# Ledger of designs, part 46: designed miniproteins, single chains, continued (5)

Each design is a single chain, and the fold is of that chain. pLDDT is the mean over its residues in the fold that is shown.

## One batch from the design tools (miniprotein)

Design m17582
Fold by ESMFold2-Fast:
Structure m17582 (fold): chain A 120 residues (1-120)
Amino acid sequence: MSEFEKEYNKKIEEAKKLIEEGKIKEATILVIEAEIDMLNYAAENLSEEERVKLAEKAIKDLEELIELVKKTGDSDEAKEAIEILEWLKEKLKEIVDKKWSNEELLELANILEIVLEKLK
């Protein structure tokens, strides 16, 4: 496991704890930050095969986070988080299903940075 994967996993586990504490907005911000870091890392460091494996892991992590948010209830904050995380999951599925260029990975990271600023 790379140092990057350790930091990514740490952020995802912290996001799970924040969701359990009802801090859904803070958790969503942390997940988006982790995914931005992942996309930038993948664009700079990973082969196509390694990108697919990382995206498959991220999809699974997002599915687990979505289920945790659903268990908190139906607040507007929970609904917004589910919408963002489901959208992101679908974008990550495109990485698995299609050969994404470095430019496409960086474009998604830039879109996520805009989403992140609107949430802060």
Scores: mean pLDDT 84

Design m17583
Fold by ESMFold2-Fast:
Structure m17583 (fold): chain A 69 residues (1-69)
Amino acid sequence: GDEDAQAALEGAQRLAESAVAAAKAAGHLDATGEGELLSDTEARATATINGEKYEEVISAAEGKAILTP
């Protein structure tokens, strides 16, 4: 439903924002991040840090969120 889609997207956005904030705190001022809704239960978190791209799919059902290259 809409609440699951919203939760997944918000989770992906928060993960990307957290990764960007941590990277910027470490001196990687070029860090960027975004979240993208894939389905009613899944969203993709993307972060680009020092030219490296990290992606992870977040499921509303499992709450797993790790950004890996």
Scores: mean pLDDT 72

Design m17584
Fold by ESMFold2-Fast:
Structure m17584 (fold): chain A 99 residues (1-99)
Amino acid sequence: MQRYRDLGDQYLRLGDDAFRRGDYRSATGYYTMSASYYVRSGDLQRAADVLIRMGDRLQDVDPTGARGFYLLASRYYDQLGDNQRSQQLRQRADSLPRV
């Protein structure tokens, strides 16, 4: 669905801009909306990739939040049949410090 995909792209850009400004709270919100719109467009791979991007960017600032995003991305890759990537994401989540 092009409309939801376009909204996903728009919120992804807003998330990137917020992250560059150090506004991690707004960045998390925008990335979450971006992933949600990609799910609604039927693009689970893009949704998972946005969640991985968010986890990567938050891992040193919010390891607990980053873990959650990696685990959600892992579930989307399981739904896509990419069990190897799903397992790698779970292992990455488990390797993060518990704060």
Scores: mean pLDDT 83

Design m17585
Fold by ESMFold2-Fast:
Structure m17585 (fold): chain A 61 residues (1-61)
Amino acid sequence: MTELLIPASASDKAGALLLNAGVTITASERVDSETVRLTVPAEQAEKAVELLSRFGPVEVL
């Protein structure tokens, strides 16, 4: 599994984009008021990062 940090303001659009692209979100957790942590399968992580980069900086944990 791979954890990704994204802006909380983009979380709804990010979730819809990942779902439409066939990426499975296994967990979603609010880290703080501005940041959400998404967990995806490691095999889908590269695709998820590429898609999510459209909404701002993505940090891979």
Scores: mean pLDDT 81

Design m17586
Fold by ESMFold2-Fast:
Structure m17586 (fold): chain A 81 residues (1-81)
Amino acid sequence: LAAAQAALTAALEAAARDAGVSVDEVKRAVATAAGNALLAGADDEAIREAVRRAALELGASEEAAEALAEAVLAVLRANRA
């Protein structure tokens, strides 16, 4: 879990730099997107897509958005174990 959380922190910082927004702004957008997907009963692929779209909408690159989506899924999977 700690390693997954560290990777998520790094991905959030990278996406924030790419988009020119604060880390807190990325955190809120990602938490909203992932939370809405989870409440809707979405699978891991749908959660990944929701997070990726949220990051792209903030102005992050495709690479940063994909890395952030993977980091979010890693934390969710670690919390399930």
Scores: mean pLDDT 82

Design m17587
Fold by ESMFold2-Fast:
Structure m17587 (fold): chain A 81 residues (1-81)
Amino acid sequence: SADDEIAALEAAFYAEARAILEQLTDPAARNEVKRVVHEYLTRVDEVKADPSLSDEEKVARVRELRDEALARIRAIAARAA
């Protein structure tokens, strides 16, 4: 189901975000990553709650949001290193 696929995407995102946070010691960088995580979760909830979107469209949008959030988190980590 779309919910199962979205849950898998969220689990993968959490695992990678956690691994990156474990490598960051700078409080400012950690807080920036946490903001990106919060923004991603908020947007995923909006997509899941949107009755105008098909299951396929919901999965596609969550995947795009995940890729964008991961790119931002990796960029923050690279600048903090």
Scores: mean pLDDT 86

Design m17588
Fold by ESMFold2-Fast:
Structure m17588 (fold): chain A 92 residues (1-92)
Amino acid sequence: MEKVAREIAEIVAEAYKDKYSEEELEKMYEKTVEVALADLEALSKLPAEELQRLAEQARADLPAALAGLSPEQAEAARRIMELVLRYLEELA
């Protein structure tokens, strides 16, 4: 859980490293870890059937979610989705 949250935060920080200051990136990293940990903990409490449904919905919604993003943001979002889906498979 914590390792996945940190990997998500690293992907986000890398995608924005040229847009924000070092101080802003550090704050973004810490906030992303906090939010990701809360979300992953909530997911860990769901039954396997619900986790599978969420994974399928996430895959279906991904193209629409990426349509408004820059190439760097879209790549980051894809990598984050792959990490979350792997985590859901480990819980199921």
Scores: mean pLDDT 77

Design m17589
Fold by ESMFold2-Fast:
Parts: C-alpha cells; sequence; structure tokens
Structure m17589 (fold): chain A 59 residues (1-59)
C-alpha cells in the first residue's frame, strides 16, 4: 500500500537535495533521502524500499 503519491516523494527528495534532479543524485543520496522520508512519514522498511525501487525504475 502506498499512503503517498510517488510524485510527492520525488518532490521531497528534490527538496532535501537543494532541488537537484534525481538522475543527478548518487545511489547513496537517493537511498538516504527515501529512508529519511519513510522514517518521518512512519512508513515500514518494506514500503520505503518499494518507493525506492519504484523511483529507480523510473529514472
Amino acid sequence: PYPMELGFVVDEIRRLNDGKLLSDLSDEQLEESVRQIGERSGLSERTTQEYLDAIKSRL
């Protein structure tokens, strides 16, 4: 289950990284950003990983 729209997660990742495009981020920066969003939003580790996988598949 996805409690947030994927676009919202993308916008939050960009905001955490000074507006950089996701394609310009390292895998470590992308993973850390998604982990922080998941923790702050109360998402499970599984759901957080699913968002990360979905974002990477769309880059």
Scores: mean pLDDT 79

Design m17590
Fold by ESMFold2-Fast:
Structure m17590 (fold): chain A 65 residues (1-65)
Amino acid sequence: MDKDIDHGVLLISVAVIKTTVDKKPLSAEEAERAKKIIDEAVKAGVISQEEADALKKRIDEAEAK
């Protein structure tokens, strides 16, 4: 069951992921962590499922670099 999630922490985490995928390749471990953060952000209503799907695709592309 979801507890109170700090929207500020999730917003910062998503912003870091967006910045990271644009600037450097991700390891498999970093990509997995990023996807988990994205899933939590969707549950908290911080981002839409559509935006999450787009970010997960970018994460997969960054992992493949």
Scores: mean pLDDT 75

Design m17591
Fold by ESMFold2-Fast:
Structure m17591 (fold): chain A 140 residues (1-140)
Amino acid sequence: HMTIEDVFKKYVEIEEIIYQGIRDNKLDEAKKKVTEILKSLSLLEQRFVVNTFLNDAINLFRKALKEKKKVKPEDLQAFIIFTEAASEAFKDTVPEVAKKLEELAKWFREQLEKGEYPTEEDVARLEAWRKEVVDLLKKA
């Protein structure tokens, strides 16, 4: 039996793997490890991890918007790694979620390439994507 506390520990482990992969320039290894962890979780636990990660991304964009700062390149890279890894994890189980996460990964890559300040429209778009992904996972 995995507790909510145990699932949260898995979330922290995923974040550590991602940021270590960025520091070591081992992005593909980090993606693979994150995909393996996500595949080891139940659908309910996967929903918790994905929702928590997307909420963290939304909060980071909101903070950057409020402070009139750019989102850090390292954080955008972390969002790309997570969304690509999660897309791979869901491709055979919830293909609709996999497609949405792949679209979100492409959008984060576009944000990284543009290097612009976040907008209120960007935050609203992320909130809409989070709701759509979570709602699809609830129906699965």
Scores: mean pLDDT 88

Design m17592
Fold by ESMFold2-Fast:
Structure m17592 (fold): chain A 85 residues (1-85)
Amino acid sequence: SPQDIVDQLIDGLREVGMPEEEVEHIRDYLLWQVSTGDRDLLLSGLTNLQLMYLDKALRSTDPEERERYLKAADLFGQAHEQLRS
């Protein structure tokens, strides 16, 4: 289900070391989209998050922060692919 995909994504973001406050903001955003029942809205949200975190990685001067952002972007892409299935 979309809920299960989001739950797995949020667990993945915690595992890669994303700050809890940032994880909670992402969770609230995605769960709101799930609550609408609009699959295209959720797909667009995941794509926007992936692009946002790729941009954050590009602008980061800290190698550890850059790696976290790249891993987060990959997780958003994986969630998008799972949702399309």
Scores: mean pLDDT 89

Design m17593
Fold by ESMFold2-Fast:
Structure m17593 (fold): chain A 60 residues (1-60)
Amino acid sequence: SNLEKEYEKKLKEVQEEFDKRVAEIRASDLSPFEQVIEMMRLLADYTEKIIEIEKEYKKK
């Protein structure tokens, strides 16, 4: 269905943005500890985006 395709597309876009931001953190001049903190923040943001997409597509 169109909804299923839109769901998969949104998940892919969120995953691609996550992967890009991980690469940016790893390429940064941040200390290893600061990179861990930035990764934790990124994971929190990623998780919120996934929950929001699931809310949109798993409505009753």
Scores: mean pLDDT 82

Design m17594
Fold by ESMFold2-Fast:
Structure m17594 (fold): chain A 74 residues (1-74)
Amino acid sequence: VRLSLEQLLEIADAMLDWEVEELKRDNVTDLEKQKEIFEALIEMLRELARSHGASEEEVEEVVRHAREKAEKLL
């Protein structure tokens, strides 16, 4: 099934918000560990976008959006 860019961005937002809540629940306060976890999530989102038929331009937009949001959350 192909997902639109809008749907992929919504998934990215939801997954990043969920990860922030998990980090708070588990008391993960180490900035380097938080960055490592977010980088893994961003790479997963890149592959998710590609697997759902996103163009390379759309994949880079999802990654950019997720990275910007992660930087604001840290």
Scores: mean pLDDT 81

Design m17595
Fold by ESMFold2-Fast:
Structure m17595 (fold): chain A 86 residues (1-86)
Amino acid sequence: GSLARFFAAMQAEADVEKRIAEKAREEYIKNGYELTEDDYFSVSRSVDQTKYYLYLFRRTPDGKLELIDKRELSAEEQAEIEAAKA
């Protein structure tokens, strides 16, 4: 059914986003960022649906989220997400 295909596509996208986040974490640490368990990456599409962004958030002691960094995904990273949807 269509629902099973929908969940499979969501899972494939989530798996790609997780791999992008893991690579990004390694790159940020290599570039001198001191990341902790309170720091995490999120991938999100732009409002106009033309671009993807990687956000680095920190969870503060009061439970709020602080945006530490934001970058556009590379053409290669964007192609990996689009391939997972196709």
Scores: mean pLDDT 78

Design m17596
Fold by ESMFold2-Fast:
Structure m17596 (fold): chain A 85 residues (1-85)
Amino acid sequence: GQPAFEFTPEEHINLARDIFYAALAVGPETLPYGRRAFLGVARVFLDKEAQEKVREILDQALKEKDPSKALAMVDEAAAEALKAA
């Protein structure tokens, strides 16, 4: 088989952010998938307090109708995840 690729917590968090960015570009129906991907990464690398902070920010991003503000909220969630990782 192909050799396994190893990713750091930072690379996983950045990948989750990129997935959420793609979901924001596709439309509101895909945002729950972006949220699930990000929270999946958070559960692996973050404690429960940091996971809850990330979840709250992402839940706010899902309710935001301005794409630029939603992107800024996703960036905030990623920054909190990177601080806690």
Scores: mean pLDDT 77

Design m17597
Fold by ESMFold2-Fast:
Structure m17597 (fold): chain A 99 residues (1-99)
Amino acid sequence: MATVGVRVSRVPEKPGGDIELEVQVRGAAGEVTVTVEIYKDGKLVGKATARMREGERVSLTIKAEGVRAGDKVTIKVTARDASGNVLAEAEFEATLEPP
């Protein structure tokens, strides 16, 4: 079974700065496309995509409008294969705090 994990590595102290995320995929054969979406109050505020393989840890930088340290957000991560099939997804609420 493929899995996808994400860790927030940097958050902006002022609204509208860059959020850095570390993304890792496990149990996937070949290259996958990972999409990370950040929601605040049900609104999509930031999105990024990366191509990666199993065992790689990729840093994504997302400019999220109006988001800063201390905010509660929903982070949705989807990993897809080259044909667009969903291999893994994760959705969770997080309070953005300095690492």
Scores: mean pLDDT 77

Design m17598
Fold by ESMFold2-Fast:
Structure m17598 (fold): chain A 62 residues (1-62)
Amino acid sequence: SDEQFALLRAGIEATLDSITNPELARSTADAIIRSAKQLITDPAQLAALEAAIRARVAAIEA
């Protein structure tokens, strides 16, 4: 579970890091967060993932 979560998070972060278009980054992040809410039952893991995703999108949008 924790190992699977770490791999999922790393894959998501790598995907977002490859996106240079802010609109695409935002829409991709929103889709990923929506899916994560259905798959991740641990609220602490979900919150950490959402925070990481939003921080990366904010960096691209800046």
Scores: mean pLDDT 79

Design m17599
Fold by ESMFold2-Fast:
Structure m17599 (fold): chain A 84 residues (1-84)
Amino acid sequence: SVEELGYKLGKLLAQGKIDEAAKLLTEHFGVDYETAKETAIEARKLAFQGKVDEAAKLLVERLGIDEETARKLAEGMYKGIKDL
């Protein structure tokens, strides 16, 4: 699910595995690697700050996905980071 993908991304981001997170974003959303890497870095920062709504907005803008998918992804990422 999108939430499970988000959780996996959150765990990678919490571990500082930015390149692995970027590759996962590229594979699932078809964005180029540089966009995915910049998105992973900013999403990590927002998620660590608990700014889930801002992270979701970033994901809409950078990945070109719908708001509902972005919200589920951001919520999963936050949960993945928080569960450490």
Scores: mean pLDDT 86

Design m17600
Fold by ESMFold2-Fast:
Structure m17600 (fold): chain A 60 residues (1-60)
Amino acid sequence: MEEIEKEIERLRKDIENVRKQMEASKAAGDERGYARQSAVLAILEGGLYFLELVKKKLEE
């Protein structure tokens, strides 16, 4: 349980960092960087969704 909470917190921080990088790439006109970061964001959001689902099931 504690490990899942730490992973969720880590993923949330990673998502926040990727979102900031995407904003920077957008401001700089770096379409390639934006596309790469968008793909990473989708993977991280999928992982977060899965871990939150597992956590809810463990709390039941």
Scores: mean pLDDT 82

Design m17601
Fold by ESMFold2-Fast:
Structure m17601 (fold): chain A 109 residues (1-109)
Amino acid sequence: MEVAERIHKVLLERFGETRETPEENFEGMLKSALMLVIQELIEQGKLEEARKLQEELAKMEPEEQLEFLKEKLPELKNEKIKKAVQALLEGKVEEFVDLLIELGEELEK
């Protein structure tokens, strides 16, 4: 609840505006964290597992997705992805956004 409001505030302060509600911003960040977990599976060559997980996550409510991230955190092997997911779960929105930007830049090059 407080995390969604904090995300909205950080996005407004850093990017000047957002069209999304605090709840929609939280759901967007949650989806971004889930995509990082899927990407780690793809990097490990687990393409079938990644596809199955994408299908399962698309059917989950945000609360179920959040619990999934909590359970999956100890199993993450990529240190930067692990730090990003942990930051989101701890409500460290600025750290999470900074890690997402850094990960995005690495993917573009």
Scores: mean pLDDT 71

Design m17602
Fold by ESMFold2-Fast:
Structure m17602 (fold): chain A 84 residues (1-84)
Amino acid sequence: DVEALVATLRKLVEQTKSEDKLEREIAASLMAMVVQIALQLPDAEKRQAALAAMLPLLREASKSEDPEVAATMAALAAEVEAAL
């Protein structure tokens, strides 16, 4: 379900804004997993819809003041953009 994947990613983006470093790191790792699931969706139209909806969320997360989170999210955004 594309809507469920996008909703999950949106919740994780909010968790990357946490003051707790461990919570931010867990959220970033889970975001990478959600993006990987979207990239592997067998239906091309659903895959493109999910990736297109995820891209602005990843770009938002890449502006994180945590440089490790920002770098990871920027790399994921580039991967998604290349897949579109």
Scores: mean pLDDT 87

Design m17603
Fold by ESMFold2-Fast:
Structure m17603 (fold): chain A 83 residues (1-83)
Amino acid sequence: GPKLEFRVDAEVQDDGSTRITLTVTNLSSSPVPPRGIELGVAGRRFSFTVTLKPGETKTFEVTLEGLDPADRFRGLSLSERPE
């Protein structure tokens, strides 16, 4: 199967919201057919559908309001499924 690299960053914004950034890179020589990616953090869940050419990188952002900075990575989870 394709080799995917995932990177998750969390940044507290000036207004006290938290920006979560998910970066996905296809490290394989084969394209990735549509895949569902689910990101869980602090009891919240976000779904993305991704298609990637060989060597392509895609970035997804979500903004969380009212998250305590100590909770920014609480329950962090990442899962994949075929679409």
Scores: mean pLDDT 76

Design m17604
Fold by ESMFold2-Fast:
Structure m17604 (fold): chain A 89 residues (1-89)
Amino acid sequence: MKEFEERLKEIEKIFEEGDKEKDDAEAVNLANKIVDLVREAAERFDVEQIRKLKERLEKLKEKAKNKAVKIGLESSITLLESKIAQLER
């Protein structure tokens, strides 16, 4: 539980940094970091936690203003959908 919540906080922190980033290259780097953290979380946590992570990412995507960050979140959501399907849903 605590480890999962720490991962959520880390992702949200990087989201905030990327969403207000004015340099496109740096915004892309932060978006890629989110995708990497999500990919690692998908291999590490259970299906319930993965579903909860997906819901959090969907909420972040609704708030996202930076295009690179939005794309990173969309990729991350798709990755989690694939993992849920692999784990039966």
Scores: mean pLDDT 83

Design m17605
Fold by ESMFold2-Fast:
Structure m17605 (fold): chain A 98 residues (1-98)
Amino acid sequence: SAQNLADALEAAGFLEEAEKVRASTDPLERARHQIRAIQKTRPLSPLEVEAFLAAVRMATKGEVIEEDVEKIVEYAKTVLGVSDEEIKEAVEAIKKQA
C-alpha cells in the first residue's frame, strides 16, 4: 500500500520521497518516487525502470498492455535469466487473474 511504501522509504532515510508517496493518489506516481529513492543508492538501467513501472501498472491498474509485458519479459530474460517457458507460464497466470 502507499502508506507501507512511504513508511519503508522514511525508515530508509528517503524523507522527501516518502512525503511525495503519501501525497500521491496514483500508484504509478508513487512508483516513480520509489525509483528516485533507489537511484540515490545505485544506478538503475532504463530497462529496470521501464520493467518496474510496467509491473506496477499491470498490478495496480489491471491493464495488461503488450508493451508493458514486453518490458517485463526483456528484464526477466536479460537481467534475471528466466527461461522463455517460465515467462510464458507467468504471463498466462497473470492474464487469468485479471
Scores: mean pLDDT 73

Design m17606
Fold by ESMFold2-Fast:
Structure m17606 (fold): chain A 68 residues (1-68)
Amino acid sequence: HMEEVKKGVLEKLREAIDRALADPSVTPEQALRFAERLVESAVKAGNITQEEADELLAEARRRVQELQ
């Protein structure tokens, strides 16, 4: 799985989302909006599937619920 091109893209997207959520200069809501735009762009470019995008956003939303 780690050798798949899509897997590498998913890891980079997750890292970018994690960085945004950890940034104290932005609100969790702003970080989620950034994540939504980022994964939407990746789906449009054909780099990931809609299902993969939905999973990334679900993970980001769960983390925001923890941060509150």
Scores: mean pLDDT 76

Design m17607
Fold by ESMFold2-Fast:
Structure m17607 (fold): chain A 89 residues (1-89)
Amino acid sequence: MEEKKKEELIKKVEEFKKKLEDDVKNSSSQNPSLYEPSDLPRIEEIKQLLEKAIEYAKKGDLEKAEEAFKEAQELWKELLKRSKERLEA
């Protein structure tokens, strides 16, 4: 069961990372106003947390992996919310 949870967690983190990278690329190429230059450090922080989550999961530390993943998800959710609020203003 632990191996199954590890595989599922790694897959979820990798899928989230790809979605984030795709959103950033699409925003930069098609709609740069979605993310401001001031958002770049936060995006980098999120990417580092996702990388950390994958590393912890691979080492079998599922608790730390889940914590890092949750932190990354909350940071991106907050960033996305603020970006959308700016576009709607």
Scores: mean pLDDT 75

Design m17608
Fold by ESMFold2-Fast:
Structure m17608 (fold): chain A 89 residues (1-89)
Amino acid sequence: MEQAIADVRAMFEDIKKALEAGDLKTAGILSIALMIRLVGEDLFSEEEITEILRDLNKAIELAKQGKVDEALSLIDETERRVLERLRAR
């Protein structure tokens, strides 16, 4: 459990760094890697996975529009929800 939390937290940090750098391609690739990691936990429902993916894609879209602070806030909120689910088991 602790390793999953550490790995997921690090993955979210890498996504935020990519968004801050304006590297939207890297942010997209890292988001896919995060989704694969979360699916591998077998904790999240299909609906939860779809919602997380939607939020990650929305954050990238906000960054494309120059709304980097809004994108980072959405990533932080998404990370909080994901980490709460991982800690709850």
Scores: mean pLDDT 85

Design m17609
Fold by ESMFold2-Fast:
Structure m17609 (fold): chain A 99 residues (1-99)
Amino acid sequence: MTEEQRRIEALNLADGALAVAKESAEAYEKGDVRTANIHASALLLLGIGALFLDPDNKEVYRKLAEAVRLIAEAGRKAGLDPETVESFERLAKKYEELA
């Protein structure tokens, strides 16, 4: 795989993570915590894949930070466990620092 192919695929996975984060946030707003948690898990896997492909890409970190922030905010409003929300907020901050 070329460096350019890795960059494109990493950005595609990061865009996928953001899309899944929006689906998770919508599910939390509807009170469907199970579906929201499944989408949040998919986000984390997509994020790991993106960072594995292009670990130095600031744009990937920016998109993943936005995705994780969306989950943290929606989860907090839906009454998700505070410890879980704080873990997402810490992850988002870590991604923002690397962006």
Scores: mean pLDDT 85

Design m17610
Fold by ESMFold2-Fast:
Structure m17610 (fold): chain A 94 residues (1-94)
Amino acid sequence: DEKREEEVLKYQKERFKELLESMEEDIKKLEERNSLPEEYIEFERLLLEASKKFINTNDKEEQLRIYKLIAKAIEAYLEGNLKEAIELLKEALK
């Protein structure tokens, strides 16, 4: 259902916009603390950049590609596969 996918993407964009300010603040705090592994800071930065790209993309196919890669990256992160999560976010930014 193409129309349903468009409505879901629009809803997700609005949610990502609400989270962007919090994500930017969190990244700033992580950088200031310098107490977390560099790979974790890289993951947070890439997640922010991929989220910004998702919000600013007007092409539906590209939006779906970015969204799916962000979702897979979050899943990999939650499973403890930080390097895989970083590579998936880098792919989202291509």
Scores: mean pLDDT 77

Design m17611
Fold by ESMFold2-Fast:
Structure m17611 (fold): chain A 101 residues (1-101)
Amino acid sequence: MEPKVVSVSLTGEVTEEKAKEAAELALELAEIPGVEEIVIDLSRATSISDEALKVLAEAIEALAAKGIKVTVKGATEEEAKRLQSLLSPEAAANTTIILRK
């Protein structure tokens, strides 16, 4: 069965402020009945600050605690490694990271 998937996109320079706005939106979307997965799309992000990655990691932890699967797409190898280092083992197991080409 295909889960009901909703996406949140981050574009350009991803600051802590942009990450907080995206995190709030992702958590609101996760409250919609039937949503099983949130996609965080970084494919159009030109840069992501360490503070922004920390905010996104905290949002992923909250989504995992709600039983919502998370997919992060368009991350660089360094961004993916940093993000994984910020996640609990439980949240990391609930998160799929798809690297940018």
Scores: mean pLDDT 84

Design m17612
Fold by ESMFold2-Fast:
Structure m17612 (fold): chain A 73 residues (1-73)
Amino acid sequence: DSDKLLEKIKKISKKVEKLEEKYPETSILATFSKMLLTIAKTNKDDIETVEKAVKDAEKVLKEAEKIVEKAEK
């Protein structure tokens, strides 16, 4: 269901934006996350495109979390 995928990618984008507020080094990843959300929204009827955007957004979040972990240690 593309609506559930859109909700998932919106939550991912919001998480990356929250990380950017405290860790400016994640800014590029936050921008990329917003681009992926836009791609998913504009292609919501193409499940393959939305699924790929969600998968890429999950990778972006994971990379942002790694940057945060490195900054805290």
Scores: mean pLDDT 82

Design m17613
Fold by ESMFold2-Fast:
Structure m17613 (fold): chain A 66 residues (1-66)
Amino acid sequence: RAEEIQELREQLERLRELRRALTERAQNLATNDPSASAEVQKLQDQVQQLDEAIRELEERRKKLEE
């Protein structure tokens, strides 16, 4: 149980870091390359998918802490 909570915390940190990196990349592309709108949209879609995954893992972590 404690081991599972630790694994979930590590996975959440990795996903949050990835989300941050993708958000920064999308902002840089939007600022420096106006023609990259399709790539920016793709990155934003990936960020949304990561937000859903983070939410699911956070709920799982909460259940294990009860």
Scores: mean pLDDT 80

Design m17614
Fold by ESMFold2-Fast:
Structure m17614 (fold): chain A 74 residues (1-74)
Amino acid sequence: MASPAELALLKRALDSLARTDPDGAPAVLAEQARAMELSDEQIRELEAHGLEVLADRPEAAAELRRLTEELLAE
């Protein structure tokens, strides 16, 4: 389970990725969520933040929803 500080760092990394590589951001976040063993609650919080940051990128937002749903199904 990730600490609140680690989750905050992931959110800041997402903000950066959304500016530089928005289409690649969902895949990077999914890998980090698995590596850090995020709880279901933390995955949902990260998804909510990501959907807000990627609101103007519908394809990236859809990919983020798909990948987080896969993580939650595990």
Scores: mean pLDDT 79

Design m17615
Fold by ESMFold2-Fast:
Structure m17615 (fold): chain A 82 residues (1-82)
Amino acid sequence: MARETIRRLVDEGYEAMKAAKTEGERFQIASEYAKRIAEEAGVSPSAAYLTAQQLVDGVKNPEKAEEIVEKATEELIKAHEA
């Protein structure tokens, strides 16, 4: 189901972005996961890309990471259901 696919890809993407050593690598990973989310979950590329950018922000702000990731995931699910 699309919701499960979104949650899986968001989790995988966030993990990959945490492993990135540079901001450039992190943005490249974000772009790759945005494309995968759009294709596999059937959401718009723009919505997927915004979610990926929010995951990057979560990596940069570990004290708020849980809140940022949760909000990004919810927004992406809403975009899929719209």
Scores: mean pLDDT 79

